# Designed miniproteins, single chains, continued (3): the designs that were tried, part 82

Each design is a single chain, and the fold is of that chain. pLDDT is the mean over its residues in the fold that is shown.

## One batch from the design tools (miniprotein)

Design m10845
Fold by ESMFold2-Fast:
Structure m10845 (fold): chain A 95 residues (1-95)
Amino acid sequence: MKELEEAAKTILETMNPEERKKLKEEALEDAFALGALAEADEAAAAEYAAMDTEERRAFARRLAETSERARERAEEYRRKMKEIWEEIEKIIEEM
């Protein structure tokens, strides 16, 4: 609870609305990628570790397209990140 309040306060004090929107969108994409990769084997994980951000996101999307499990996990992680961000936005509005 306090950790989300501190994050919300830092975001409110240091970022304008456009920067917040971009951070939220990037967080959702990164959560999706992490979820898809949670279903990857050690070999795929090693390839991912060598990739840049754009390559990682593309790789995660391909995993989600070819694996139902990877897609389900990706959507779960994106949903959880969205819920976290909605809570942060609610805290900011209450400040």
Scores: mean pLDDT 75

Design m10846
Fold by ESMFold2-Fast:
Formats: C-alpha cells, structure tokens, sequence
Structure m10846 (fold): chain A 84 residues (1-84)
C-alpha cells in the first residue's frame, strides 16, 4: 500500500497513540474529539481520504453524544417536575 509506505515512524507512533486513546475514551464526546484530532493529523500529512473518514466518524460520535445528552436532560427534567 502506497499509504502505508508514506508513513514515517513518527507518524505511526502518533496514530498508535490516537488509536489507544480512542479505545480507552470514556464517552462518545471524547471519541469525537480524538477522531477530529486524527482527521486533522491525516490532513496535515496530505491524506485527505483518511481525514474525511475520521471527520465522518467524529460527526457520528458527536451526534450520538448530543442526542444522548439532550435525551438525558429531558428525562431528568421530567422526573423532577413530575414530583411537584
């Protein structure tokens, strides 16, 4: 693969770090941030297709985090209001 041949040892180390952080991320909001960071890294290195893929993943995680947060807040508010 031409892509793999273009990766320096420093680039590989950075990608390994980002992937480790992604696997250990405690929330979808944090996963989105890491995916955006990986997308930016790929774009800086000239790998547009990889950057776009990770930006799409970040958007998916961020949307899920926002929907979950909004739903959680709505449920919390309903519970509090129904008591009074």
Amino acid sequence: SEFLKKLTEEMKKKLEELNERLKNAPSNAEKAKIEREEAEFYREQGFEEQAERHEEMAAVYEADAKDGAAAGLAKFAEHAEKIK
Scores: mean pLDDT 73

Design m10847
Fold by ESMFold2-Fast:
Structure m10847 (fold): chain A 102 residues (1-102)
Amino acid sequence: SHLQAAKDAFLAGDYETALEHLRRALEEVKADPNATAQDYLDVAELALSIAQFFKNLGIDHPLIDEALELAEEAVKLAREKATGSDQKIVDYLEKLIKKLKE
């Protein structure tokens, strides 16, 4: 899957390739009528990990904005499907996105 390919690229340090696969993974989730909040959250969490990595290094990198935009879209779509505990995860990730944009 593109999500697994994104995870593999992230672990290899290929952040640009990871983000490319994450964009494709998000489109696959959006096309799946059976997609759950967790499917969107998996995309958002990895995108935020990319943004957080560059932020922690103090690097002003164009991938930060691209990753944050992807995370924002994924979290918004997760909110539409979220129930119970997923709501708390969505709320947490929305706060993290706002913090990383500061």
Scores: mean pLDDT 88

Design m10848
Fold by ESMFold2-Fast:
Structure m10848 (fold): chain A 87 residues (1-87)
Amino acid sequence: MRVRVERELMPGIYVGRDEDGRKVVLVEPGVPFNTEILGADLIVRIPKELRGRVRAGDVVEIEGELSTTSFFGITLPVLDATRIRRL
């Protein structure tokens, strides 16, 4: 999928949009989930091997495995990133 990274909400948590205009929240490794993820259509978890691949203003191509997570009783879709390429 392709994501335009709009801004860094807080250290290690970025917000962007995918090709369909869906809200994507990208989370760097070691950063805990917080309430900012609750409004996301998709959460991208960045593994330690891909840390620092994402910056505000980037357009990135992401590949990964789809899963789900639960946060405050809400089931959220997650993409566990296996590849991130800056375009």
Scores: mean pLDDT 82

Design m10849
Fold by ESMFold2-Fast:
Structure m10849 (fold): chain A 90 residues (1-90)
Amino acid sequence: NKAIKNIKKAKKDVIDALKKLKQGNVDDAIKKLQKSIDYLKKALKIKDTPTLKTALQSTQQALDKLKQGDVKGAITQLKLSIRQLDQALK
């Protein structure tokens, strides 16, 4: 289904953002999170669920924290987003 495909792409981009943060590459992490947000918005237009809304919110908060220089806060929000995306894929 188109929604599942977009959720899987969003999850991949969140995981890639975490890898970029471990490498100290904040700018590339921001680009990955922007792509993830776009995929989550596409998934929500197909299937509007509370779990997907919460995943989008956590991913957006991670992006906002990175823009503020809060890498630790961003990592916490990205881990939460991954759990929520895993729940959405069940």
Scores: mean pLDDT 87

Design m10850
Fold by ESMFold2-Fast:
Structure m10850 (fold): chain A 59 residues (1-59)
Amino acid sequence: SEIQALQDRIKQVEQEIQEVRQQIAQETDPRQKAILTFRLLSLEVEKDFLQKKLAELKA
C-alpha cells in the first residue's frame, strides 16, 4: 500500500531528525552546528512533503 509505504518513510525520516538533533546538541563548533542545522531543515522539509502526500491519499 502506498499509504503504508509513506507512513514507514515518515517514521524513518523522524528517526533521522532525532539523530541529527542529538548531533547538534553535542556539537561545540558553530560552523559544524550550522551544517547540521541545514541537514535538519532538509529532513523537516522532506517530512512535510511526505505528510502532505499522505493527507492527499487519505482524502
Scores: mean pLDDT 88

Design m10851
Fold by ESMFold2-Fast:
Structure m10851 (fold): chain A 79 residues (1-79)
Amino acid sequence: MKATPEERKLALRGVGYAILAIGHELDGDLKKAAESLRRAAETYRKLAEMLKDTDPKAAAEAEELAKKLEKRAKELEEK
């Protein structure tokens, strides 16, 4: 199903935080990388909440992505 402009903006915001996390990892700042990944995860959870009634499959995929991003953030914090 076609995403609304609002859902697309939220998805792009999540991608933006993920790109910032990559930048911080390249700079060796694992703490800032983890913080950016957590913000990306929060953004994808909001997207999942918006999609749950319109596209439950996309909502489930966004929620799983959020969980993976939080797991990655924790792994970076434990280094």
Scores: mean pLDDT 80

Design m10852
Fold by ESMFold2-Fast:
Structure m10852 (fold): chain A 56 residues (1-56)
Amino acid sequence: SVAEERARAAALAKEIQKNKGKTGVFEVRPETSPAAVDIVVNAARTAGNKVVLKEV
């Protein structure tokens, strides 16, 4: 669901903040909303971390 994908994005955003300097990986699934991707990308940008978006 959209809510589940947003929760997954929020969890990774929290981990990005906790693990400074480590590259995060976020799996972009067919059900992943643009809003969920935006949460992860914005968290990485704010933290100065790198995130890789992996389409699956």
Scores: mean pLDDT 78

Design m10853
Fold by ESMFold2-Fast:
Structure m10853 (fold): chain A 85 residues (1-85)
Amino acid sequence: MEEEEIIRRLIEEMLPGQLTEEEFEEALREIKKQIEKIKKRMEELNWKPSEEDVAQARRILEAARGARLSETLYEAIALLVLAEL
């Protein structure tokens, strides 16, 4: 539930009231998939998110404000979630 709570908070803070219940559920599933992909890449490449990577992800999220959800946005949210875990 910790991971889901972080995702929910980030979506609400950056995209308040912009998602329907169904769209939120879909975004949650896609973001969780990106979290698993990033975890796998971190293990394979012996890489971890730096403060710089987190800052870049936040910039992507800010730039996507009011835009349609995309793979890039899901990856940015996933990186921010992993940085808080």
Scores: mean pLDDT 73

Design m10854
Fold by ESMFold2-Fast:
Structure m10854 (fold): chain A 72 residues (1-72)
Amino acid sequence: HHHMETFTVTSAEDAEKAAEYAREKGAKVTLRITNADGSTVEGEAESPEDALAVAKEALARPDFTVEIRLEH
């Protein structure tokens, strides 16, 4: 039985909370990053730690938006 949850990430704290939740649930983590021009990149993270690192990197850019999708 699969549950899907999506978190919009606007800060490093939000990213850390999502990563903690993913670790707790043993969830599969997918990141979606939207660039200033509206283009999106989506990819599965190997671990919650990898997802956290990628999210923090994207959040350093002022016009990027980050979504974390969890499947458990």
Scores: mean pLDDT 77

Design m10855
Fold by ESMFold2-Fast:
Structure m10855 (fold): chain A 65 residues (1-65)
Amino acid sequence: SLEEARRIGVLFAEAIELGERHKRPLSDEEIAEVKERLQKEHGIEVTDEDLENIRKLAETVASLL
């Protein structure tokens, strides 16, 4: 539960940062880089569903700015 909450927090923070920085939809190459970076830097497991959720949230954040 705590470990899952930490994992979700990292994914959520990354999505917001990406949306704010890019202000556009992310490419497939950019999403692949996000997976590798998060796994390497935070040691968390990142699934394809997590990546799709990051893409959607980042796009939503970008659309609000």
Scores: mean pLDDT 81

Design m10856
Fold by ESMFold2-Fast:
Structure m10856 (fold): chain A 131 residues (1-131)
Amino acid sequence: DEAYIRLAVLAVRLEGLAEFILEKSTDPEIRKRAEELLERLKEIQEMLKNGAPVKEVLERLIEVAEELVKLAEELKEKKLVSDEALITIFQGLKANYEELLELAKELDLPQELIERIEENIKRIEEQLKEL
């Protein structure tokens, strides 16, 4: 199914962002949080393979994406990575959030979740304007 493929691709893209944060940060707490998000993404990929409902998988991916935004914001606030790395991270987050928004609308996710996705897109755009 198209939704299955798009969710699988999205999970891989979010995994790539978490791995990029691990590559660029030497901070132990940031690395621990990125590793925890990688494990959550692995669990979500197993849920998808085991036939979990696409809406449930999407909701779990939204939760992981929100934690990646918080992690990226902390990296910027504490100056733990270069501005070039931050631009790469926030641009990747923006692209993934735009796909999350399209999938959330197509799968009729609750309006509260759609609004949270839209709010995080605005937050990412504000962060990019400061870089």
Scores: mean pLDDT 89

Design m10857
Fold by ESMFold2-Fast:
Structure m10857 (fold): chain A 111 residues (1-111)
Amino acid sequence: EEAARRANLETLADFVKAVIDGLEKAGLISPETAEKIKARIDELYERALAGDPEAVRELFEITQRIGRALVRGNRGGGKEVTVELPVPPGFDPKGSFRVTDEEIAEIESLA
């Protein structure tokens, strides 16, 4: 269903942007790098909504790459980051996770 597809794409884009905002607030990436990554995510989201299959694939790839980096960071200690996640009403939108310098470099490569 088109409405479900739109909602799923929006959730992925919002998740990635929330992680990037958390990294910027923690001082782990520059505001300039954060802005570039979020602009790229917004561009991919708009293209994906327009039916570009490559944009859909790239948005999923970026989301999975960030998710894998966060899982690796949590296993290895790393630096703690607080994130305000897009969650349903009534839930606490604040979470925390750990990232290593290697995961930060991987995320910065998206800029």
Scores: mean pLDDT 72

Design m10858
Fold by ESMFold2-Fast:
Structure m10858 (fold): chain A 69 residues (1-69)
Amino acid sequence: MAALEQKRAELEARLAELERRIAELTEEEKKDPKNREVLMEIARLTMQRMLLVTEIRALDAELKRLEAA
């Protein structure tokens, strides 16, 4: 359990870093809305964020299963 909680904390830290980068790129997009490079980068990071959130949720489900046992 402790090891899984540590892994969850590491994934949360990665998620926070990714959210920060997306916010920075969103500010760049506001300056030049036609910048296709920035739009493509935001899309890629948003997909990475979704996958990371899914991984955290799977880990939370495993932690709950172990607590119920």
Scores: mean pLDDT 81

Design m10859
Fold by ESMFold2-Fast:
Structure m10859 (fold): chain A 91 residues (1-91)
Amino acid sequence: MRVLAMFLRINEDGSLEKIGEALVELTEEELDLVRFEGALNPEESQKAIEKFGVDLAAVLNERLLEGAPALAAAAEAVGAKIGDVIGLKFV
């Protein structure tokens, strides 16, 4: 599945800042990994959806970096770190 991945950083004031984006190809298994292992609470997910227009929001963690190589490569390219938010927009 082709998705636009937005990498977002939480600032000290709790606001979200976009640090980069990339088009990535995800399998159904990788998308499920993002949904289940990267789960944000509903309030934090809603903030990302409202501000950036993403369809799904997740937290970048070690499980996503290990299990979703295309997403890990995109994160590295834009300088995203564990704890940053990932917004996915289906294209």
Scores: mean pLDDT 83

Design m10860
Fold by ESMFold2-Fast:
Structure m10860 (fold): chain A 100 residues (1-100)
Amino acid sequence: SMMEEAREAIASSEAAAPSLSLEEIEPVYEANHKAGLETNPKAAEQVMAYEVIYRMLLVRGPSEEVLLEALERARRILELVDAGKYEEARALAEEIKAEL
């Protein structure tokens, strides 16, 4: 599962997450999103779910509570992506980002 892979990657990077800036994450997200839209729109939207997880950990600090909340929010984005509701998935991700 992509969510399990993301969870392991975050757990491995948990101590380092607060040292990363959103300015470092944003260009990677934008590049991946643009590339994905050209080749596979679904892949770009799935990357967006992972970026939301990392952004929540960076802004609110790495903790099990924040990780579980981030995984739940990312899961909702992925459900919309799997349903083909890409505009709703993007709107949800932007809403989460705005509330951080």
Scores: mean pLDDT 64

Design m10861
Fold by ESMFold2-Fast:
Structure m10861 (fold): chain A 71 residues (1-71)
Amino acid sequence: SQAQIAATQAMIDANKADVALLEQQLAELEKRAAETGDISDQVRVLTLQTIINGTQTLIDQLQKRLASLQS
């Protein structure tokens, strides 16, 4: 239905906005880790990369659902 298509698109848009914010945070953390060489900063970078990757996987699944709903 058009309502399901709209809802799925809204979820995709929301998750893409979250990824954009997380990528900004990642850039700041990567700069800090490069400057400090601190293991704790490096762990924070890896943790945030994992979260971004998980959110991107969710976006991919939602896009597949959207394609199915448009068929």
Scores: mean pLDDT 89

Design m10862
Fold by ESMFold2-Fast:
Structure m10862 (fold): chain A 80 residues (1-80)
Amino acid sequence: SKKDEIIELLRELKEWLESKGEYTLALLIEKFIEVVEKLSEEEVLELTKSLIEFLREQAKRFPELKEEFEEFAARLEELI
């Protein structure tokens, strides 16, 4: 399902953030995964729109990580 694909991509995002030492952002994504697992697919798709915007904002704040944040945002957008 699209929900399962989004959750898998979020787990990949979390692992990438941990690999870059961004532990606070990784923890935030982990909490988001916990919330998403309890929601319907329709609710997950709506919340994912907000997460895409959040990741695009992080790309502006972290120039050295910009390409990866934009890539994760684009991959999530393809699932909506």
Scores: mean pLDDT 86

Design m10863
Fold by ESMFold2-Fast:
Structure m10863 (fold): chain A 117 residues (1-117)
Amino acid sequence: APPLPTDPRGLLGELVRVLAENPELLEDPSDPTAPVSVEALHGALRLLGLPVSLAEVRRIAGGSGVVSVAALKRLVERITGQPVSDEELAPLDPDGSGVITRGGVLYLYQAGESRSS
């Protein structure tokens, strides 16, 4: 497998791709408002070969069962050692709830695919 991107945008794109291409990781794949769970994010990280434990993902999420925009920002910054902009994460929270949703993941995934065509 190619090495994972070290930049935040590249890592975020790979996480979004894995979550979108593996809908079984998401609790309700038919509901676009369904939050991305810490278990779903951990599953995506594991598929990417990243050595992040479920306990670490839960710690970064602040003990929540779901991934907030702030938690994803902290995780990406921790893995890459580089800052990620709030603007790059905004599409993952289309409802402004502060939580990453399935619909947000699919929107960002489809936008990325359109740029690769």
Scores: mean pLDDT 75

Design m10864
Fold by ESMFold2-Fast:
Formats: sequence, C-alpha cells, structure tokens
Structure m10864 (fold): chain A 87 residues (1-87)
Amino acid sequence: GEAALAMLRGGAEVAEAEGALELAEALRALAEAAEAGDREGAEEAARRAAEAVERLLLEEGYSEEEAREGGERFREMLLRLAEAAIA
C-alpha cells in the first residue's frame, strides 16, 4: 500500500511543521516499520504516536477521558494504515 505509506510520511511532515516533534518522530518510525514489514515496531510506534496525541489534546484543554479516547482512535487508525502499507 504505497498510498498508506505516503499518508504516514505526510502526517509526519505536517506534525514536524506544526512543532509536534514527538508525534513526527513516532509517525516516521511507524512509516519505517511498515515499509520494513516490522509489525512489532509498528505497534510500538503507533503507541508512542497515540501518547503524543493524548498529551497534545490535554495541552489544548480537552479532558483526560477525551484525550484518551482521541489517542485510542488515532492509534487504531495508524495501525490500519500500517497494515495497509505492509500489504
């Protein structure tokens, strides 16, 4: 899935441009793991990206529950993209 890999790389570039450096690093690691077919690395990178998003949501004033749900939804989306990129 070249399109899925491009979406992950594009997301990392946007995150870097917005100053979300931890999220950008996690998204790059996810793209690299997906390109290599490394499912364990992809799971770990997606987890780090979700944690970065949860912190960003908390900084923006979202509740702990909203931030957690947002992070979980983001992680699920990233894992689906990684699986599509590996395929």
Scores: mean pLDDT 86

Design m10865
Fold by ESMFold2-Fast:
Structure m10865 (fold): chain A 80 residues (1-80)
Amino acid sequence: MKKVLVIEMKFELKTKDGKTYTIKLVFALDISEEEAEKIIELIKEKVEGVLEVKVKEVTEEEAKKLAEEAYEENLEELKK
């Protein structure tokens, strides 16, 4: 079973209507942990409102589930 690195980011998004939303992004990448850390550092430097960043080595099946969960959370948040 092939394992991949998953980067999960949670950040605050401010919209035109003055609302603040918490959005979760999930990336499944076939890269090293060192490369993942470098990308995260660049994102933190360039993007305001980053609340949380996690890196985890998981199976492709688990990565898909994490992406589906993030999609559902974002969909519910944006409906507010």
Scores: mean pLDDT 74

Design m10866
Fold by ESMFold2-Fast:
Structure m10866 (fold): chain A 94 residues (1-94)
Amino acid sequence: SEIEKAKKEAMEELDEKLEEIRREVERLLADPSLSREEIIAKAKALFGKLADWIEDKRAEYEKKFGKEAGEEIKSELLAKLQEAAAEIMAKIEA
């Protein structure tokens, strides 16, 4: 269905954005001039930008497929972001 295809595409876009964040965090961790607190703050800012992108996707889905579809995609994308963010934060704190 059109909704299932669009969800798959949004999840794939999120995977790509999360991989970009992982690479950026690895770059930050390799910088000896940055404190752990600064790296955590920068990582949280990246997660915040991604949360904003998820809200944009909710709005797009609401317009195209209705309010329930928008709320559902936001929930699914946020759950994946939260899992990835927890893993990335654990890596920074190690």
Scores: mean pLDDT 88

Design m10867
Fold by ESMFold2-Fast:
Structure m10867 (fold): chain A 70 residues (1-70)
Amino acid sequence: MPSPREIAEEVLDEVLKENPDLTPEQREELRENAERVADHLSTRPHLSVEQKREVARTNVVGELNLLQRR
């Protein structure tokens, strides 16, 4: 089964592919956010892989929206 880190990295890759116009600095901030999300997911082993992906995507997209307002 994919690890919390792998789930967060997969979601990050998808979001980065959907948003090719992001600056290198914004991409780095999203990667840092994905690392925090992976740590958070590791504390919730009772969640299914699908639920972990939903949590990861919600958090990464939320950070993206904040970055686009800067």
Scores: mean pLDDT 82

Design m10868
Fold by ESMFold2-Fast:
Structure m10868 (fold): chain A 80 residues (1-80)
Amino acid sequence: DEDLLTLALIMRELEIEKGASFSKEELIEAVEGRVSEELLKKLKETPESYNGIEAFSVVMNENTDEEQKKEIEEYVKKTL
């Protein structure tokens, strides 16, 4: 899924630049215009108390199986 690969790359870039505590709003702003409206909506619908990594983790876990998650993690590691 191209959307989920893009989300994972942007999440990892934010973690490298800002540390693990970056906000959900920062993640949403970074992915806006780069992922589908459907995926963006899923991120916005995560709990308001969630930070960027928490929102990312929930969306990934709900939209990928274990094999897809491993493929995405490997792609991010090779790209960044």
Scores: mean pLDDT 83

Design m10869
Fold by ESMFold2-Fast:
Structure m10869 (fold): chain A 70 residues (1-70)
Amino acid sequence: MVLGEEVLEATLADGTLLRVVRITASSEEDARRAVEEVSRRLEEEGYTVLDSAVIREGEKALGLVLAAKA
């Protein structure tokens, strides 16, 4: 189960928009599925996914997606 999703945005001096999506999930499997779904959604919005990661933190898993849009 996805427990939370947080979006952080920054605009670079050249107008490039960076978006970092942080996903908290109850398992690594749920976090991987959420990262894949978020990546697809970002690509549909015109972002290019630059990197992604899934890590376990205690009883939960953290998913991260970094994307950019010029």
Scores: mean pLDDT 82

Design m10870
Fold by ESMFold2-Fast:
Structure m10870 (fold): chain A 83 residues (1-83)
Amino acid sequence: EEEKKKLLEEAKELKEKARELIFESASYTVLAIGHIVSALTGSPEEGEKHRKEADEYLKKANELEKKAEELLKKAKELEEKAK
């Protein structure tokens, strides 16, 4: 039963880290949407700059989301072992 507690604690830490990464990813996605809207309403030259910024934010969001998915997958495996 001591082993089960350690697995559950590790799973909890991984889920907390994943939640932080998901929140960061969501924040970058919101920033990217703002830049996309600006690109659609501005001049072509301004639109190009905003599209590049949106692309960078989306890339960061995707990287964080993938990392969060890996952590959640590990947490699920630990929870199943603790069963």
Scores: mean pLDDT 84

Design m10871
Fold by ESMFold2-Fast:
Structure m10871 (fold): chain A 109 residues (1-109)
Amino acid sequence: VDKEKLEEALKLIDKASFILTTAINMYEAGEISKEEFKALINKAIDYFRKAADILREQGLEPLAERLEKAIDELQKNVDGSLEDVIKAYRKLQEAATEAVREIEKLLAS
């Protein structure tokens, strides 16, 4: 396991989670348009996909697959209702939190 690659995955997950949470909050507050919201969601998805690729390359396939499944669900629902987007967002944050926890365990060993 390449610890520098795992640290890169953590930074990508943190950046993606920040963009995603900010986009949801700003859109719910009426501070950004639907198109600006979608652009931010897609940017966050790109960072999450890069993190999943690193996890897969490091032999953490179950974590990568779980993260990718949650990303695909969010992407499928991005043009749907706000309720569906928020539900998918929560699932993706759960998957991201689990990935962070497992990466931190590997970095501590």
Scores: mean pLDDT 87

Design m10872
Fold by ESMFold2-Fast:
Structure m10872 (fold): chain A 61 residues (1-61)
Amino acid sequence: SMADIKAVQDQISQLNDQYLDLQAQYDATGDPSVQQQLDQLTQQINQLVAQYQQLRDQQQS
């Protein structure tokens, strides 16, 4: 549904904002724990992007 697509878009946007904040923190500190959080966010964003693409395909059918 359009509501499901919007919800996934909103989640991707929020995670991208978190990614940018953590990237800035990593650039300043070099903290390995921040790098692990960046890796985790990348996985979550990739999963949501795949879900977004699938929902878009379902909406067009």
Scores: mean pLDDT 86

Design m10873
Fold by ESMFold2-Fast:
Structure m10873 (fold): chain A 86 residues (1-86)
Amino acid sequence: MIYEITVEVDGELPPELAAALARTAISRVPGVKEVLEVSYDPEKGIVTVRVRADSPEAAQEAAKAIEEALRDAGYTVKSVSVKELE
């Protein structure tokens, strides 16, 4: 299945750092088979990641990994959502 993970960040975050942190975090999740897209909109503070994952649980683990990586880097995470794509 393909999942869209959206993380809303508050504060100043360089786009390259947002993408790098997300890619590194999800690379450590064993249930993620493929990273399809990673993007960051600095005006909205939204990191969007599309992944192919084995299960909804793997997609949630990936979302948590991204949230934890951003928080560990000193950013405030306002919201996290996971959506299964049709």
Scores: mean pLDDT 80

Design m10874
Fold by ESMFold2-Fast:
Structure m10874 (fold): chain A 107 residues (1-107)
Amino acid sequence: LKPGALKEAIDLVRTKKWKDLSVDEQAVAALYALAAERIFPGLIDLEDLESFLKDVAERLKDVKPTKADIVEARALSGGRLSDETIEAAGRVLQYARDKGLLKKLEA
């Protein structure tokens, strides 16, 4: 997580309703939440995290995650998310990588 990424994610959710966010903004926010929960288990409600990831993945239904994306998503989940949510997270990861959005989440 880069310095400022937390502030950007908080500002997005504070100043805009989740449904008013672009797909790129939702993808960054959902992946940031996933990464934060991995580092600090219990920081984010898992039902909310699953809802965020599924909402973004529904907007990305044509994006097929690779096996590597699924493995990365499973590792980030720490075994605490459903297989359906792990597939959704993998789809969001592939989209974010392809769009160059992951730079906001890099350390």
Scores: mean pLDDT 71

Design m10875
Fold by ESMFold2-Fast:
Structure m10875 (fold): chain A 83 residues (1-83)
Amino acid sequence: SLERIEELLEKVKRATTAEEIYKLAIEALQEALSLLENHENQLKVIGMILRLIGLYFDKVPVEELKKAAVEAIEEAIELVKED
């Protein structure tokens, strides 16, 4: 649900480790993907997931990962609302 994605966004904002940020953000984006029917919007969220995977495994600074995760989830929420 959209409410679940918003709950996960707030958890990402409070998270302090790269692993927690990554796990919560991927869960939020997977939830968003499940709610999208428009193929273009689905591809955008898949792109966000792939980018976050890359940032996590490249071991970027935790604040950079958090910023990217928050921005991706906020964009995914907008895509779900407009889908």
Scores: mean pLDDT 90

Design m10876
Fold by ESMFold2-Fast:
Order: sequence, then structure tokens, then C-alpha cells
Structure m10876 (fold): chain A 80 residues (1-80)
Amino acid sequence: MKLSVEDLEFFVETALELILMKSEKKPWSEIEKYAKEKISETSNETLKEAIEKVLKIIKEETDLEKINEKIAKLVEEVKP
């Protein structure tokens, strides 16, 4: 599924903030809470699923370079 330009911007901003929180070594509970708040702000199912995939990447990966690579691939998949 593809996002609109506006939803893609929301997604990229959310993903960048989640990456920043991970790089700052924020507790997982804080990262998860932020992601869930962003998911609740949208009614777009594709955007919700994309944010959930970012959250999973951040949970499972410890290497910021790998996180950035996986998120970049996800952005390419959801581009309009």
C-alpha cells in the first residue's frame, strides 16, 4: 500500500523521532508510548501499519545504522 505525500511526511517525521529517541537511549516504554500516540493521531490504516513496523525495527535492532537502513527500505515501500 502507498501513502499520500502528507501521510508520508507524518510517517518520516515520526520515524526520525523514534530513531532519535533510540539514539538517546530512551527507555523502550517511552519510545513505545510515543509511537502509540502517533498511531492514535491518524485514521490511515497503512500509516498505522508503517509506524508499527518502525517500532518493531527499533525494538529488534540495536545498531542505529541497521535501523536507518531498514526504515529507509520501508519508506521506499510506502512512497506514493
Scores: mean pLDDT 81

Design m10877
Fold by ESMFold2-Fast:
Structure m10877 (fold): chain A 110 residues (1-110)
Amino acid sequence: MQEELRRRARELIEEARRRADGPGVAGALLLEAARVATQLSDEDKQEIGREIVEVAREARRRAIESGSRYEQLALARLLREAARVMRQDPVLQPTADELERLAREVEEAV
């Protein structure tokens, strides 16, 4: 079970990285990864949380560079939803705080 959940989280993160050209799609994949992350061991939560932040930073950069208000608002909403999911877990709270900060930066760029 745990190995399959860890593999699923990584698959979602890698798909989000490949789909970063569509920040809203990347955000939706990161939200799904966040849901899986809450079911992992504390060690895996820390690792997967860091990877989620890395991809979120790339999606933020792409959203801002695109100038698309639709993509920026979609990404901000999805990152905030992912942060809400993760904030319920003490190990993932730092990741949740970073995702909220990134969401605010994307929203303020519009």
Scores: mean pLDDT 86

Design m10878
Fold by ESMFold2-Fast:
Structure m10878 (fold): chain A 64 residues (1-64)
Amino acid sequence: MTPEQVEAVRRAIEAYDANRDKLTPEQRARADALFDEVVDPSKTPEEVRQAAERLEAFIREATA
């Protein structure tokens, strides 16, 4: 992965870990599904980056 892709994944995982307990059960299930895409070893680096960006955006929206 490029440094930019690594940073996107790091930010998404940190947001997920910091905020998971603040989510409703329904929001948590959605965040967990997005997190699974970020850590899926079958995904390409670009697919992982897209999943990470979606996860970070979802966490920010859900906790706003």
Scores: mean pLDDT 81

